# Designed miniproteins, single chains: the designs that were tried, part 40

Each design is a single chain, and the fold is of that chain. pLDDT is the mean over its residues in the fold that is shown.

## One batch from the design tools (miniprotein)

Design m1361
Fold by ESMFold2-Fast:
Structure m1361 (fold): chain A 72 residues (1-72)
Amino acid sequence: HMHMLVGTGTATGTPAISPETLAQIAQAVADTAIDVVRREGLDSFTLSATGPAKPADTPEYTVKLTGSAVRV
């Protein structure tokens, strides 16, 4: 298959200090990003979300979104 990278995005934030809350937020962001990517008619997509493994005073997380579509 012929694929072309159509977009890459990174988002960071400072959510609640709970790692459980961070995981929930990351999942919600990923779900929204997937919906947008699909609505754009991309052939494939990849999402990754990373957050702190433990509670902290100033926790933060990172979300990466990569998509591709078949282009000639």
Scores: mean pLDDT 52

Design m1362
Fold by ESMFold2-Fast:
Structure m1362 (fold): chain A 78 residues (1-78)
Amino acid sequence: AARERAEEMVRRAEEALKREDYVGALRSLSEAARLLDVPVADDLDEAARLLERGELDPELIRPSVEATIEQLKRLLEQ
């Protein structure tokens, strides 16, 4: 189901973040956001693209990634 897939994507994002793989974390969170109908998926995709091109410092995006993981986990607990 979409909810179970979203839970898997959030878990993958947490694991990617532990490895400092911010691109992987953002892409997994984008998929989870689309599955949960949270209107941030396009912003997460753009951040991942900027990181891949070296146009964004990953340490500047870390707090936003952590906050997004917490928000989506909170939605999945309901």
Scores: mean pLDDT 84

Design m1363
Fold by ESMFold2-Fast:
Structure m1363 (fold): chain A 79 residues (1-79)
Amino acid sequence: LSEAVDALVKALKDESENVRLAAVEALGVLAQENPEKVASTAVPALEKALKDESEAVRVAARKALEQIGVNDLKRAVLG
């Protein structure tokens, strides 16, 4: 699981919109099973995905963060 999360976080930086979208969605699914592991590794990367060029990627990132239980989006902006 931890290895899979790391690979998906790396995929969030891929040139392909398709790959980034799939990675964000997969991280959201994993968050349901192991929120603690996903949050520690994925939250910073998902927060960056909220500012992605693709609207689809941004929407998927928001859904993933909701599943992790991140309520403080303002804190992500501040630091």
Scores: mean pLDDT 71

Design m1364
Fold by ESMFold2-Fast:
Structure m1364 (fold): chain A 77 residues (1-77)
Amino acid sequence: EKAELVEKIREAVREGDYEKAEEYLDELAKLENHPPPDEKQREELIEQIRLEERVEEALAAGDRAFYEELLRLAEEA
């Protein structure tokens, strides 16, 4: 269930459906017995996941320069 929610969050972020991603984050927080993240925390986490997904796609494509650029953006934001 938790692993499924994490994958759904990633898929929603990849599709640009940030509202859906925020809903899944709230569901994940409930399973972890944490309070739901606030609006700023959700936005920051979603952006981080978005950049991580792009890094993984660039690495799979063999574009090392693009991978390094996205990794730096993920670390800075």
Scores: mean pLDDT 69

Design m1365
Fold by ESMFold2-Fast:
Structure m1365 (fold): chain A 86 residues (1-86)
Amino acid sequence: MRRELEEEILAAMTRIMLGVGKILAEKAKAGLLDQKEAAEELEEIAEKLREMAERARREGLERAAREAEEALEEIEEMIKELKALI
């Protein structure tokens, strides 16, 4: 049962991080935030998501690992878009 709880916590954390990243990317793209600073924050989120995905994989939490990996890919694409505008 603790394994199910850990998986739900990791999935929730992944969704929160992805949500924060999307808000920052949209605001930076709209000129409401500095694009370089937003890209730096997204790089930090990407690092955390990578660590979460690796940990989830190591612990056999396949669903949480996949969610974190998918979120990481989305964040990395947002970083590329923002860096192209700088």
Scores: mean pLDDT 86

Design m1366
Fold by ESMFold2-Fast:
Structure m1366 (fold): chain A 74 residues (1-74)
Amino acid sequence: SFEEIKQKIEELKKQFEEAIAKKNREEALEVIRELDKLLEEVYPTLDPEQQQELQAMANEIQEKLKEHADFLEE
């Protein structure tokens, strides 16, 4: 369900923040890859309202990625 998808995304966001806090770049990149794969697989299965909500969540994640870009690129 869409609620399960949102919960999974929230779990991945928490895992990403934890990896950053531990300064574990490898784990952070793995979480990003898993998140990208999940979004790619589920986005076309959603209705337009759900897609808009998912896009808002994706934008929040993109903001976090920009915040940690220097760490991830090193």
Scores: mean pLDDT 79

Design m1367
Fold by ESMFold2-Fast:
Structure m1367 (fold): chain A 57 residues (1-57)
Amino acid sequence: GPAARQQIEDRLRAAIEEARRNRDVVTLLAALKEAQEMDFPEIVAEAEREIAAIREE
C-alpha cells in the first residue's frame, strides 16, 4: 500500500545519502536498480548523480 511504498522510498533516500558519504558505489548501484524497478524517478536521478560524482574522482 502507499505506506509501504513511502517506507521503501525513505529507505532508498537514506541509503543513497549514507552511500554518498561513504563513497559506496555498490550500495548506490543497488539503490539505483531498486528505484528503477519501483519507479521512483527522483531517486533514480539522485543515485545516478552520486555515482557519476564518485566516478569523476
Scores: mean pLDDT 81

Design m1368
Fold by ESMFold2-Fast:
Structure m1368 (fold): chain A 85 residues (1-85)
Amino acid sequence: MSPEEIMEESYDEFLKLSRENTPGSQSLIDGVNKILEKTRERLREAGLSDEEIEELMDVIKTVGNLIASGMVSAARRLLQGYLES
């Protein structure tokens, strides 16, 4: 899987989690953190360097935190801007 595909899958997982949980809830926060750990592992398995993983994880952490806060439109805009760069 490409890094872009991994990031898009993580975004879809965050959206699904946000539909099933209340914004700001502990269950949503815990779920976001679990998706972040899984994303880091998938990026490493895809053969990215530690530097590349940290750059992508910085973006994805911000996206996940925005979704956990109910800021879904801001999260999508951030991810799309990064992927189009």
Scores: mean pLDDT 83

Design m1369
Fold by ESMFold2-Fast:
Structure m1369 (fold): chain A 101 residues (1-101)
Amino acid sequence: DIDRLLALLERTIALVRAGRAGRRATVEELLEFLRNLRLIYLLLSGKLTPEVLKKWEENEKKFLEVMNDEQADALMRAYLADNPDLLARLEELREELLRRR
């Protein structure tokens, strides 16, 4: 589903750009970011199943109950610092998928 994957990429790119621009991440934005990265990876690898999706939804719910926005922002900043090429990689993947449409 190229259209779904493109929508996930565009949202993920927006989250990375916001973080690079110094916007603070919320718990919801961190979980959306991590979920989108994992979903993009598994959709491309063909490993996504309904059972895997349900497990991720339960894990996300647990994180929402125990993590605050300050902790989420710190984790997002650390991830972005450890992955300086992430934005370029996501934009390259988006362009490749647009060419397949």
Scores: mean pLDDT 76

Design m1370
Fold by ESMFold2-Fast:
Structure m1370 (fold): chain A 50 residues (1-50)
Amino acid sequence: MKEKIEKKLKEKLGVKELTPGQRSYVDRLAREYEAAKKAMGKEEVEKLFE
């Protein structure tokens, strides 16, 4: 999950590398994404990222 989020974020931002802070944020987002997906459903969580 983390690697996928990191790759997508780099593509959307059009950057070559993420900052250390952004990498930490991606790790947190991956955990929160999994928790939210369990609580509210995969489709709802994906909608928030679009």
Scores: mean pLDDT 72

Design m1371
Fold by ESMFold2-Fast:
Structure m1371 (fold): chain A 95 residues (1-95)
Amino acid sequence: KEEEKRKKKLEEFEREARLEFAGAIMAEAVMKVDPEKGEKLFKERVERLVEKAKEAIEAGVSKEEVIEAIKRVGKEYEGDEGARKAEKEVLKELE
């Protein structure tokens, strides 16, 4: 039962991570036409993902599970530079 609760929290985090990665990809695209605004949007998305990761850890998901989830979601976008940069920055804050 407790393991089921952790799996549900982890699944919720993965869905949230996909949205933040998509936001980071969009921010990287904005950065190519408006570098100042794009950089602010990108930083906000990275900070939001780090915050959500910390919330998942506080809710009972292990740090290792959260890091693995971030890497797994990042791999879904592995062809995109914005996603790659976001993954690197988020993992730097957590590792």
Scores: mean pLDDT 84

Design m1372
Fold by ESMFold2-Fast:
Structure m1372 (fold): chain A 81 residues (1-81)
Amino acid sequence: SKELLEKAIQLIEEAIKAIKENDRKTAIKLLEEAARLLDQAGLPSVSLALRRLAEKIKENADNNTIINNLQVIIRELEKTL
């Protein structure tokens, strides 16, 4: 669904903002919600990638690395719209 993809992109963009503000708990929740919507949209590989990035946030991974990976995912999803 185009609507599920658009909502998932919005949640990922909100997660990037939360990461920049050092609100890691909010970022994790937003990425888990986006992953759930992408599973519903039939994109399980992208959903898994988002869940893995949420785990990396829990493991104190570098914010810039996480943001760069999320921006790549947004660009890939936008191409499917």
Scores: mean pLDDT 89

Design m1373
Fold by ESMFold2-Fast:
Structure m1373 (fold): chain A 89 residues (1-89)
Amino acid sequence: MEERARELGREVARLVEEAARAVERGVREGRFEEGLEEALALAERAEAKAKEMVELYRKDPSLEPIVREAVAATEPAQRRLAEAVERGE
């Protein structure tokens, strides 16, 4: 269970990082709208994995530190995504 939670956390962080890069690339290339569409698709996939991780946590609350670590790992990419969206507008 812990290993699965860590795996899901890593995948969520990866998808959020890819979403940030998609918007950043879109802004640079004058394709902001396409970058947002790609980021939304990646965010949907990240949400599905995050929901699976929450389900594991509900079954085993001792996974709380792993969940907190996964959330913290996404924060830099979430900040970059927000900044890229602001620049694109």
Scores: mean pLDDT 84

Design m1374
Fold by ESMFold2-Fast:
Structure m1374 (fold): chain A 80 residues (1-80)
Amino acid sequence: SLEEVLQELYEALKANPEDTANLERLTRAVYEAAGIEVTEDEMPEIEEDIAVFKVVAPKLDYETFKQWMEERLEARKKSA
């Protein structure tokens, strides 16, 4: 579910921020679970998103991170 993948992404961002391959996998899974299509051409955008997530996640508890991410995902769907 979206909530399960969001929690896994949040925990990975805090525990293993250097594991870029895992963060890319989890970020793609979050987008797909949210109904956002991710293409291979969007890898640079995913890398930029992960850089933002790495800054934001350590500053927020999970509930706040989830709300922030859900708003970000909704904005991305509206611009697609």
Scores: mean pLDDT 80

Design m1375
Fold by ESMFold2-Fast:
Structure m1375 (fold): chain A 60 residues (1-60)
Amino acid sequence: SDELAVKIYEKVVELEEQGYTLFQAAIKVLQELHDEGYNLTLGQLFKLISEGKEIVKKKE
């Protein structure tokens, strides 16, 4: 969903602002989603990050 994609993107950006690389931020978000019962691959997560980024850019 658009809501999930935006949430994932914003969380990744927050982690990058804390000094994590995009890859490190993606792994942390993927682990949290796995703990919440989501069975996402890293590739699916990067797709959601990209989708969330585009949604946020269109809002501005």
Scores: mean pLDDT 83

Design m1376
Fold by ESMFold2-Fast:
Structure m1376 (fold): chain A 88 residues (1-88)
Amino acid sequence: MDEELKEAAREAAEAGNRAIEAARAGDKEKAEEEAKKALEAAKKAVNALKETEEASPEAVAYGVGGALLAIGGAIEAHLFGGAPKELA
């Protein structure tokens, strides 16, 4: 159980990492696609946690936290690297 949760989180982190790399290269479309994959994997991990309330909170925090961090980093790369052309 915990291992499946960890695997899903790892997949999310890997996809998030690819999204960050694509964003840094200026490939916004690819970055968005990879970020979407990371989000889906993270969602699956959270759903698995909900089904098993007995899951170790430490293992979940470690795995899901890492995935969320990668997704957040990808979003921030888009915001900072691809800031809107026009400001108010």
Scores: mean pLDDT 63

Design m1377
Fold by ESMFold2-Fast:
Structure m1377 (fold): chain A 90 residues (1-90)
Amino acid sequence: MLSRSEIDAGIARIEALLRAGDLEGAKAALTELMTRLEEEASVELRIEALESLIAALDALKPTLSAEGQELVEEIKTLLEDALKKYKELL
């Protein structure tokens, strides 16, 4: 089962890759985290994870390059769409 600690580690990895300018690595890490949430997390844990990731990305965005900021906005749109769908299941 996916733990909260593993989710926090996944978020930290995405943030580190974005700070490093490794946009493709950040996308891959996001895909891995999202896949694990779909396979291993309850709906409630998915909601908590997505809210935590959105908050982390909002805090990080002003420190990034223009390309990094654009990717963060694309990711946030995908996360907000997923969050809306999961909240509809409650």
Scores: mean pLDDT 86

Design m1378
Fold by ESMFold2-Fast:
Structure m1378 (fold): chain A 82 residues (1-82)
Amino acid sequence: MPAGDAARGAELWERLGMGDMHEVNGEGGTKGPSLDPEVLKRLSDELLFEMLANPRAYSNMPDLGLSDEEVWDLVAYLRTLR
């Protein structure tokens, strides 16, 4: 899989307001699936990529318009939370 940039992923996470919709380490919103480390390690990287690349298939979120590289940056960021 491509090596994402976790620091860039953190910036994208904040910019998109995803913390307001997804709980991370017990903080944030509950409108999306919980993204704490215990939940994240049960998800494959491929599923996590699909959830971020096609959010409308998994939630009422609009298409984020992210490139594949930006999606992998977000995956890399989420993997640092474990």
Scores: mean pLDDT 62

Design m1379
Fold by ESMFold2-Fast:
Structure m1379 (fold): chain A 84 residues (1-84)
Amino acid sequence: MVEEARERLREAAARLREIAERVAAGELSPEEAAARYRETLAPLAELAEELEKDPEKLAELQRAAEELLGEAVRALVEAIAAQR
């Protein structure tokens, strides 16, 4: 389970970096990027909700998300801000 969650997080991070790159290249509007961001993170939000009753696994998922998604999320936010 935790390893599967980490794999999903790595996949999400890769997609977020791709979205950030496309926004920076002018291929995606900030509105389209926001929609794709929500779609990319929806399965992970659902998984977090399922883990609400297991605080240890939820904490582990949160730590993994911080490690694996943090840079990709920052890159996307910076790309969107640059389009402002």
Scores: mean pLDDT 77

Design m1380
Fold by ESMFold2-Fast:
Structure m1380 (fold): chain A 88 residues (1-88)
Amino acid sequence: ISDETIERIRKALEEQAGVKLPQSFLDALIYASQGSVKRALYILQLIAEGYSAEEIGKKLQLGQDQVDRLKPYEDIKLPLPKEKVEKP
């Protein structure tokens, strides 16, 4: 994944959240999304809605390594996104 793609995903995620996100959380979202901005935004929305990493993994057919990276952030307090993101 290019640095330009990573920066684009980061900006989209922080704009959708309306708050600054921890770098470790951004890294987990990018890894779980496989560099897809739409997928990363959808995962962020599911976490904000209170879905567990295991439930997100089932919805998006994620590998266990991707699910495990999201587990520390299941309880992160995020505002609900202003605009609903559709499933990729």
Scores: mean pLDDT 76

Design m1381
Fold by ESMFold2-Fast:
Structure m1381 (fold): chain A 87 residues (1-87)
Amino acid sequence: AERTVEAANRAGLEAIRGGGPENAVKSTGAAIAAIGAGTAALLGLGEDAKISGESARRAAESAGAGEEGIRGAEEAYRAAKEFAEEV
């Protein structure tokens, strides 16, 4: 899960490096922030993991990521939670 999150972060950084439009840069930043919060959930687990999931969603909303960004934040948290439950 952490390795998958890192791969997603790298893809986001490559999009920024490619010199995309301003909206693409902002959306990528929001996605990276949400993925970071999801990774924190992997480490926190339990009550802290639930709070991290809500934080990921709010970070995406605050950054103006739109529906796709919010969905990405929720999916990142869900993936982290599933990994934690599988051991």
Scores: mean pLDDT 53

Design m1382
Fold by ESMFold2-Fast:
Structure m1382 (fold): chain A 110 residues (1-110)
Amino acid sequence: MVNPELADLVERRTGLRIDPAAPTVEQLLAVAREMADMQMEGRDGVSPASGKSFAYDPATPGALTLLAEAVYGRLTPSPAEVRAMRDDLVARGLFSAADADALFRALGWL
C-alpha cells in the first residue's frame, strides 16, 4: 500500500494512475522517481488536499535524501541503509513494508 495522498500527488505530477491499495512495480518505481525529483529539485510536492509535503524535510534528513541519491544512481545503498530506508518509509506511512521491499527488489537493492 502506498500513501493515498502521495499516490494522488504522483498522479497529478505524471498523469500516471497509481493504485494505492495494490500498486504495480511500475507504479512503485514512478512514485520513488517523483519523490527523488521533488527532493533533488527543491519542489514543494505539497498535496493540494492536505497541504502535506512528500519532498525532503530538512529537519529529518536521512532516508528520503538517501532514497533520492540512490534513485539518481549517485550511490549504491548498503543492506543496512536499505533496511533503514524501508523502516523510515513505513514509519512515515509512505509505503507498506511489502511495497517498499518490492520497490527495493525492482531497484536491485534487495
Scores: mean pLDDT 73

Design m1383
Fold by ESMFold2-Fast:
Structure m1383 (fold): chain A 72 residues (1-72)
Amino acid sequence: EEEERIQKILETLKKMLESAKRALEDGYYDEAIETAEEVIKRAQELIDRGVTSAEPILEEAQKILEEAKKKK
């Protein structure tokens, strides 16, 4: 059951990343920053618990955050 729960969380984070990326593309930089920061926080919590599959999600969220801050 824990593995299923983790997979659902990872899927949710991936959807949030996609939303942040779309906000970035559409020029909603504040929304992209806010969403990326939330994804970073949640992905880091998963990594701290040993869920290494969250590492690519963390990396992508950090890239979105940096790009959004740069373009703002």
Scores: mean pLDDT 84

Design m1384
Fold by ESMFold2-Fast:
Structure m1384 (fold): chain A 79 residues (1-79)
Amino acid sequence: MSLEEFLLSSDEDELAKRLAEELGLELSTARRIVSYLRKLAEEGKLYKTTVEEIAEALGVEPLTVADVMRYLLDLLLES
């Protein structure tokens, strides 16, 4: 399963809550990141978009986006 397929098949609220709890993010921030990543996945742009571009679009730190992407990839590859 690709990261795009994982994002589109996952419950958005559940995924956002998990990210908020595991990475210490505000739930609103986690929701915004998940929604944006899902939009990129739907458009087939997820792998074409940099962490810095996502961070700029959302008004969050690049490190925050990088941590989210790493966590999602770990869930995909280790579960």
Scores: mean pLDDT 82

Design m1385
Fold by ESMFold2-Fast:
Structure m1385 (fold): chain A 71 residues (1-71)
Amino acid sequence: SMAQKELEQAALEGIKAAVAAGKEAIRAGDLEKARQSVQLLRDLAKAVPSTRDQALKAAAEVEKMMKEAAA
């Protein structure tokens, strides 16, 4: 349905925004905000199952960047 496609598009935009926020938090040294961005991506994966794989992959990339920043 059109409504389902709109929800999926909004979820994909949300994933992109959360990744950008996570990257910005890591650059600022704000690991708590970076963790919040990872949690938001995991919550989005649960809320919109059709974008689950994209959201979880995004969460893993932010977590990888956090580990690299801590080294």
Scores: mean pLDDT 85

Design m1386
Fold by ESMFold2-Fast:
Structure m1386 (fold): chain A 60 residues (1-60)
Amino acid sequence: SMKEKILEKIEKDENLTPEAKALAKYIVENFSDEVLERLKKLAEETDDPELKKIYEIFES
């Protein structure tokens, strides 16, 4: 599933602190796939640097 792929990327990301990994996992586990997909698309469609960081977390 989309959530499993995102969780695997979060776990393998060496640049995230343990606290950041815990927060990111909490968000992924507690939000629906539809909400996560909308967040990803919103970040992808915008040139806002802060929103692009959200996309990078889900893609990296």
Scores: mean pLDDT 67

Design m1387
Fold by ESMFold2-Fast:
Structure m1387 (fold): chain A 81 residues (1-81)
Amino acid sequence: MSAIESLEELRELLDKALEGKLSVKEGIIAASTAVASSRGGGAGVKMQLEMEKNKDDKEKLNELLEEARRLLDSQIDLLKS
């Protein structure tokens, strides 16, 4: 599987999380992995910790999921260029 295909699968997971189709834990894993793939492992860990801190704040979790989705889209576009 190409790197682009792997990132596109991760984008589908983030879309499912934003639609409320995944658990909070699944959404955190998807978002932290997306950020790690786009900005490096340290950024991914920071995203995971921020989401875990805010796991009961649905509005904040949605904002963080949207941020991860935007970063992932930018990385996919860069790799397709």
Scores: mean pLDDT 83

Design m1388
Fold by ESMFold2-Fast:
Structure m1388 (fold): chain A 98 residues (1-98)
Amino acid sequence: SMTDEQIKAMIRKVGEAVGASQETVDKAIELALKYPGVAIMAAFAIIKLSKEKLPDSELEKVFKDLAVRYFQGKSMAEIAKELGLELRELLDMMAIEK
């Protein structure tokens, strides 16, 4: 599993890539640390907010929806498609090794 520092680094990198506010990044880190098994969904929530131009207040709702979809067996490629991204673009944004 990811360490707390790896989770923080991933969320900060994704936030920087999409131009998210520091407040949004900090809230996403809080959610990811609270639910480390679905921490990657906090990164996806930031991306979805940016792509759909949703307000920061929607972050927790989007995070929970994505976490539910993850447990329903949706792949990372399917989640990337729902965000309007290619899987490669999502992985590049998150600094996951290709």
Scores: mean pLDDT 80

Design m1389
Fold by ESMFold2-Fast:
Structure m1389 (fold): chain A 96 residues (1-96)
Amino acid sequence: LGERTLELVGRHEGEEGKRLAEEYTQKANDLIKEAEKASPEDRLKLYKEAQTFYENARKAYETAARYLPDSDEYRANAEKMKQLAEETKKKAEELA
């Protein structure tokens, strides 16, 4: 019976997803703050980088939702990251 092995693997994947989601969210937020202080050319680059990190955070939260309890909270966070990525994309498009 591989039950315990599958549980341990799933928990590890979920915990890693949560950790990465929090890390990527922090990096994206920091890039947005930096973009607000940057030149227009650098601001476009920073918004594109922030969009990528929000998208990565979304995927990481989806992984956490799959394997961890409180999946509704992680799914809500994934949806929020998707919205932030779309908003950041629009800001980048307005500068192009």
Scores: mean pLDDT 82

Design m1390
Fold by ESMFold2-Fast:
Parts: sequence; C-alpha cells; structure tokens
Structure m1390 (fold): chain A 75 residues (1-75)
Amino acid sequence: IELSPLQQEVFDAARRAFDDLVGDPSLTPEEKRAAIQRIIDVVRQRLAQQGVPQEEIDALVSELTAYGNELLAKS
C-alpha cells in the first residue's frame, strides 16, 4: 500500500511508539496491549480529522494492529 507523506509520518510515529512500549520492562502485557490500542485510536482520530477516507484509515489501522500484535507475540 502506498502511503501519503502524512500517512507515512503517522505510521512511523505509531510504530516507534509500539517498539518503545514493547521494550518497556515496567509495563505488564495487559498495559502494553491497552497502550497500543490507545495509540491506534489516536491515529484513527488524527487521520479522520485530516480528511483521510475511512477505507484508508481502516486499512492503515489494520496494518498497525497486525504490527502491534506481532511485536507482542515476539516478546
């Protein structure tokens, strides 16, 4: 999927936040999952505010959710 510069920036920021969360030894697995979900909610809201079509938001959120779940499975 080709990302616009805005979508790429938001995606990269979310991925960095996921990496930081999964690498934080002070957080429980449940706290990590909750934090990942909050980041996804913020991404969805930000993209909607910027007029990104719902189908594109859903696709990007699906990809971020898969990435977050994969990181959690590897930890």
Scores: mean pLDDT 78

Design m1391
Fold by ESMFold2-Fast:
Structure m1391 (fold): chain A 93 residues (1-93)
Amino acid sequence: MSEESKKEVKENLIKGIEEAIEAVKANDLQKAKDIVENLILSIDRILELEDDPKFQKELEEVKNLLESALKAIEANDLQKAIEELEKAKKILE
């Protein structure tokens, strides 16, 4: 993947994470869950095609945080969900 393509991927993931945070804050947990699940699926697809080990590691760390956020949403732990999503966003910035 080119550096420009990696930047676009990161920007799109950040935007999705921000939308998930807004959904959690609005107590729209179904929307938050759907967004986070779609972000995880998107990362899995990118990881299948990515050959840069550094970017793979970054995406795997983000995926782990998104999976933790998903579990927090399912447990109705909204504060933890927001914290995990903000951590995922920070890795991509």
Scores: mean pLDDT 87

Design m1392
Fold by ESMFold2-Fast:
Structure m1392 (fold): chain A 99 residues (1-99)
Amino acid sequence: SMAEKLEELRALAEELDRRLDVPEEVRTAARGLYALALELGVEEETALEIALEAVREAPSASEELALRALELLLEELRKKGDEEGIKKVEEMIEYIKKS
């Protein structure tokens, strides 16, 4: 059910927020990157670990956090052979680097 899936996604986002002891702007960026990973078909547990690892490596800079999370997401998509997801994430990385 769509409603059940949305409730699970909300619960996981709340768990991510509870595990992050960082500024609100960094938590907002991590939440967005977590949601992106889920939209690209990454498993909920893996998406959570990607967001947490990105925050661990770049806890004070939302742009650096976004780049690190996208790099981790790209590695997971390459393991799964998701060519369309890979292209989308590579385009996002290039956009951020040029901005």
Scores: mean pLDDT 72

Design m1393
Fold by ESMFold2-Fast:
Order: structure tokens, then sequence, then C-alpha cells
Structure m1393 (fold): chain A 102 residues (1-102)
């Protein structure tokens, strides 16, 4: 569907293996079926664990490498809060995490 919310975090420094980025919350305004898409970029090859949370509950997880994105379809209610946590399994240079809800 059309994009209904997004959040993006670019690290202020290069990250080491074991370090984490958490996106700002995306709050949905209407109940419905949504696609949550997570994109992770870095100037260097990387591997990262992606965890998708709805209202603090883990709903999906995946491991991503450079050039990959993760999507999951979920039923959400008005007022639900979507947040993503990314844990880097390798060092990453200038990493950016983008969360999109559509």
Amino acid sequence: GPLVGSSTVTATRDLKAGETITTPDVVVKESGRYRITVTVTSDTPFEAKVEVYVNGKLVAEATLKEGESFSVDVDLKAGDIVTVRVTFLTDAKNPTVTLEVS
C-alpha cells in the first residue's frame, strides 16, 4: 500500500560488531494490514540481525547482508507502535537503518 509512516537513523560514527541501532517509533493511525520493510545500508559489507517490534513485542526477525531488505506483513490496530532494533554482527561504516510502514 502507500507509505503511512517511516523512521530513519544514520549512525553518528562507524559501528563495531555487537553494537545496536534502534529506530524511532512509527505510530499507525488506522487499523489494517500493513507491510513493514527494514533497509540497512553501510559503506562497507556487513551482516546484521534485524528485530521488528509491535508495542514492545517481537513479531519478526531476520539476518541481513549488504543489498538485502526485510519485509513482513502484519495486522496492526490504530495506535500500534512499530520499532526496529538492528544488531550489527560485523563492523559497519556509516550505517543507516530505515523503517517503512505501508
Scores: mean pLDDT 88

Design m1394
Fold by ESMFold2-Fast:
Structure m1394 (fold): chain A 85 residues (1-85)
Amino acid sequence: SRAQLEGQITSLEYRTRLLTSHATTEEEFKLVEETLELINKAREALDKGDLDTAQKLLDEAQKLIDETEKLLKSKGVTLDPTRFV
């Protein structure tokens, strides 16, 4: 459980970093900023032993990452799939 959540945090941080490198608009930067806030809150919840809250926050972060990826791909941005874990 904890190890799985730590793995999710690492994966989502990596994906968010990739999205940040491709962001060019205010909307895109806002989405990656909101995603980073959720990941940071999830890490804090995990550090406090609140695994349920950490999972919910990571699920929200995952949703924002998926929305941001869809937005970038709709603009013709090619994301490197080898960087998604």
Scores: mean pLDDT 81

Design m1395
Fold by ESMFold2-Fast:
Structure m1395 (fold): chain A 59 residues (1-59)
Amino acid sequence: SLLEKAEKYEREALEAAARGDIDTAVQNALKAVNYYLKAGEDEKAQEIATRVAEALRAA
């Protein structure tokens, strides 16, 4: 489903961010946002940017 794809890319973005892989984190975050938007989950799409930014800052 669209939500399953969004959650997969969100996980991949956060894992990449945790290891300091900025390019991979951003690419997967954008994919997660697109799938959340397609699923009608606008608030979750907005939250992804914040979560990934926080994970990158902690790395």
Scores: mean pLDDT 83

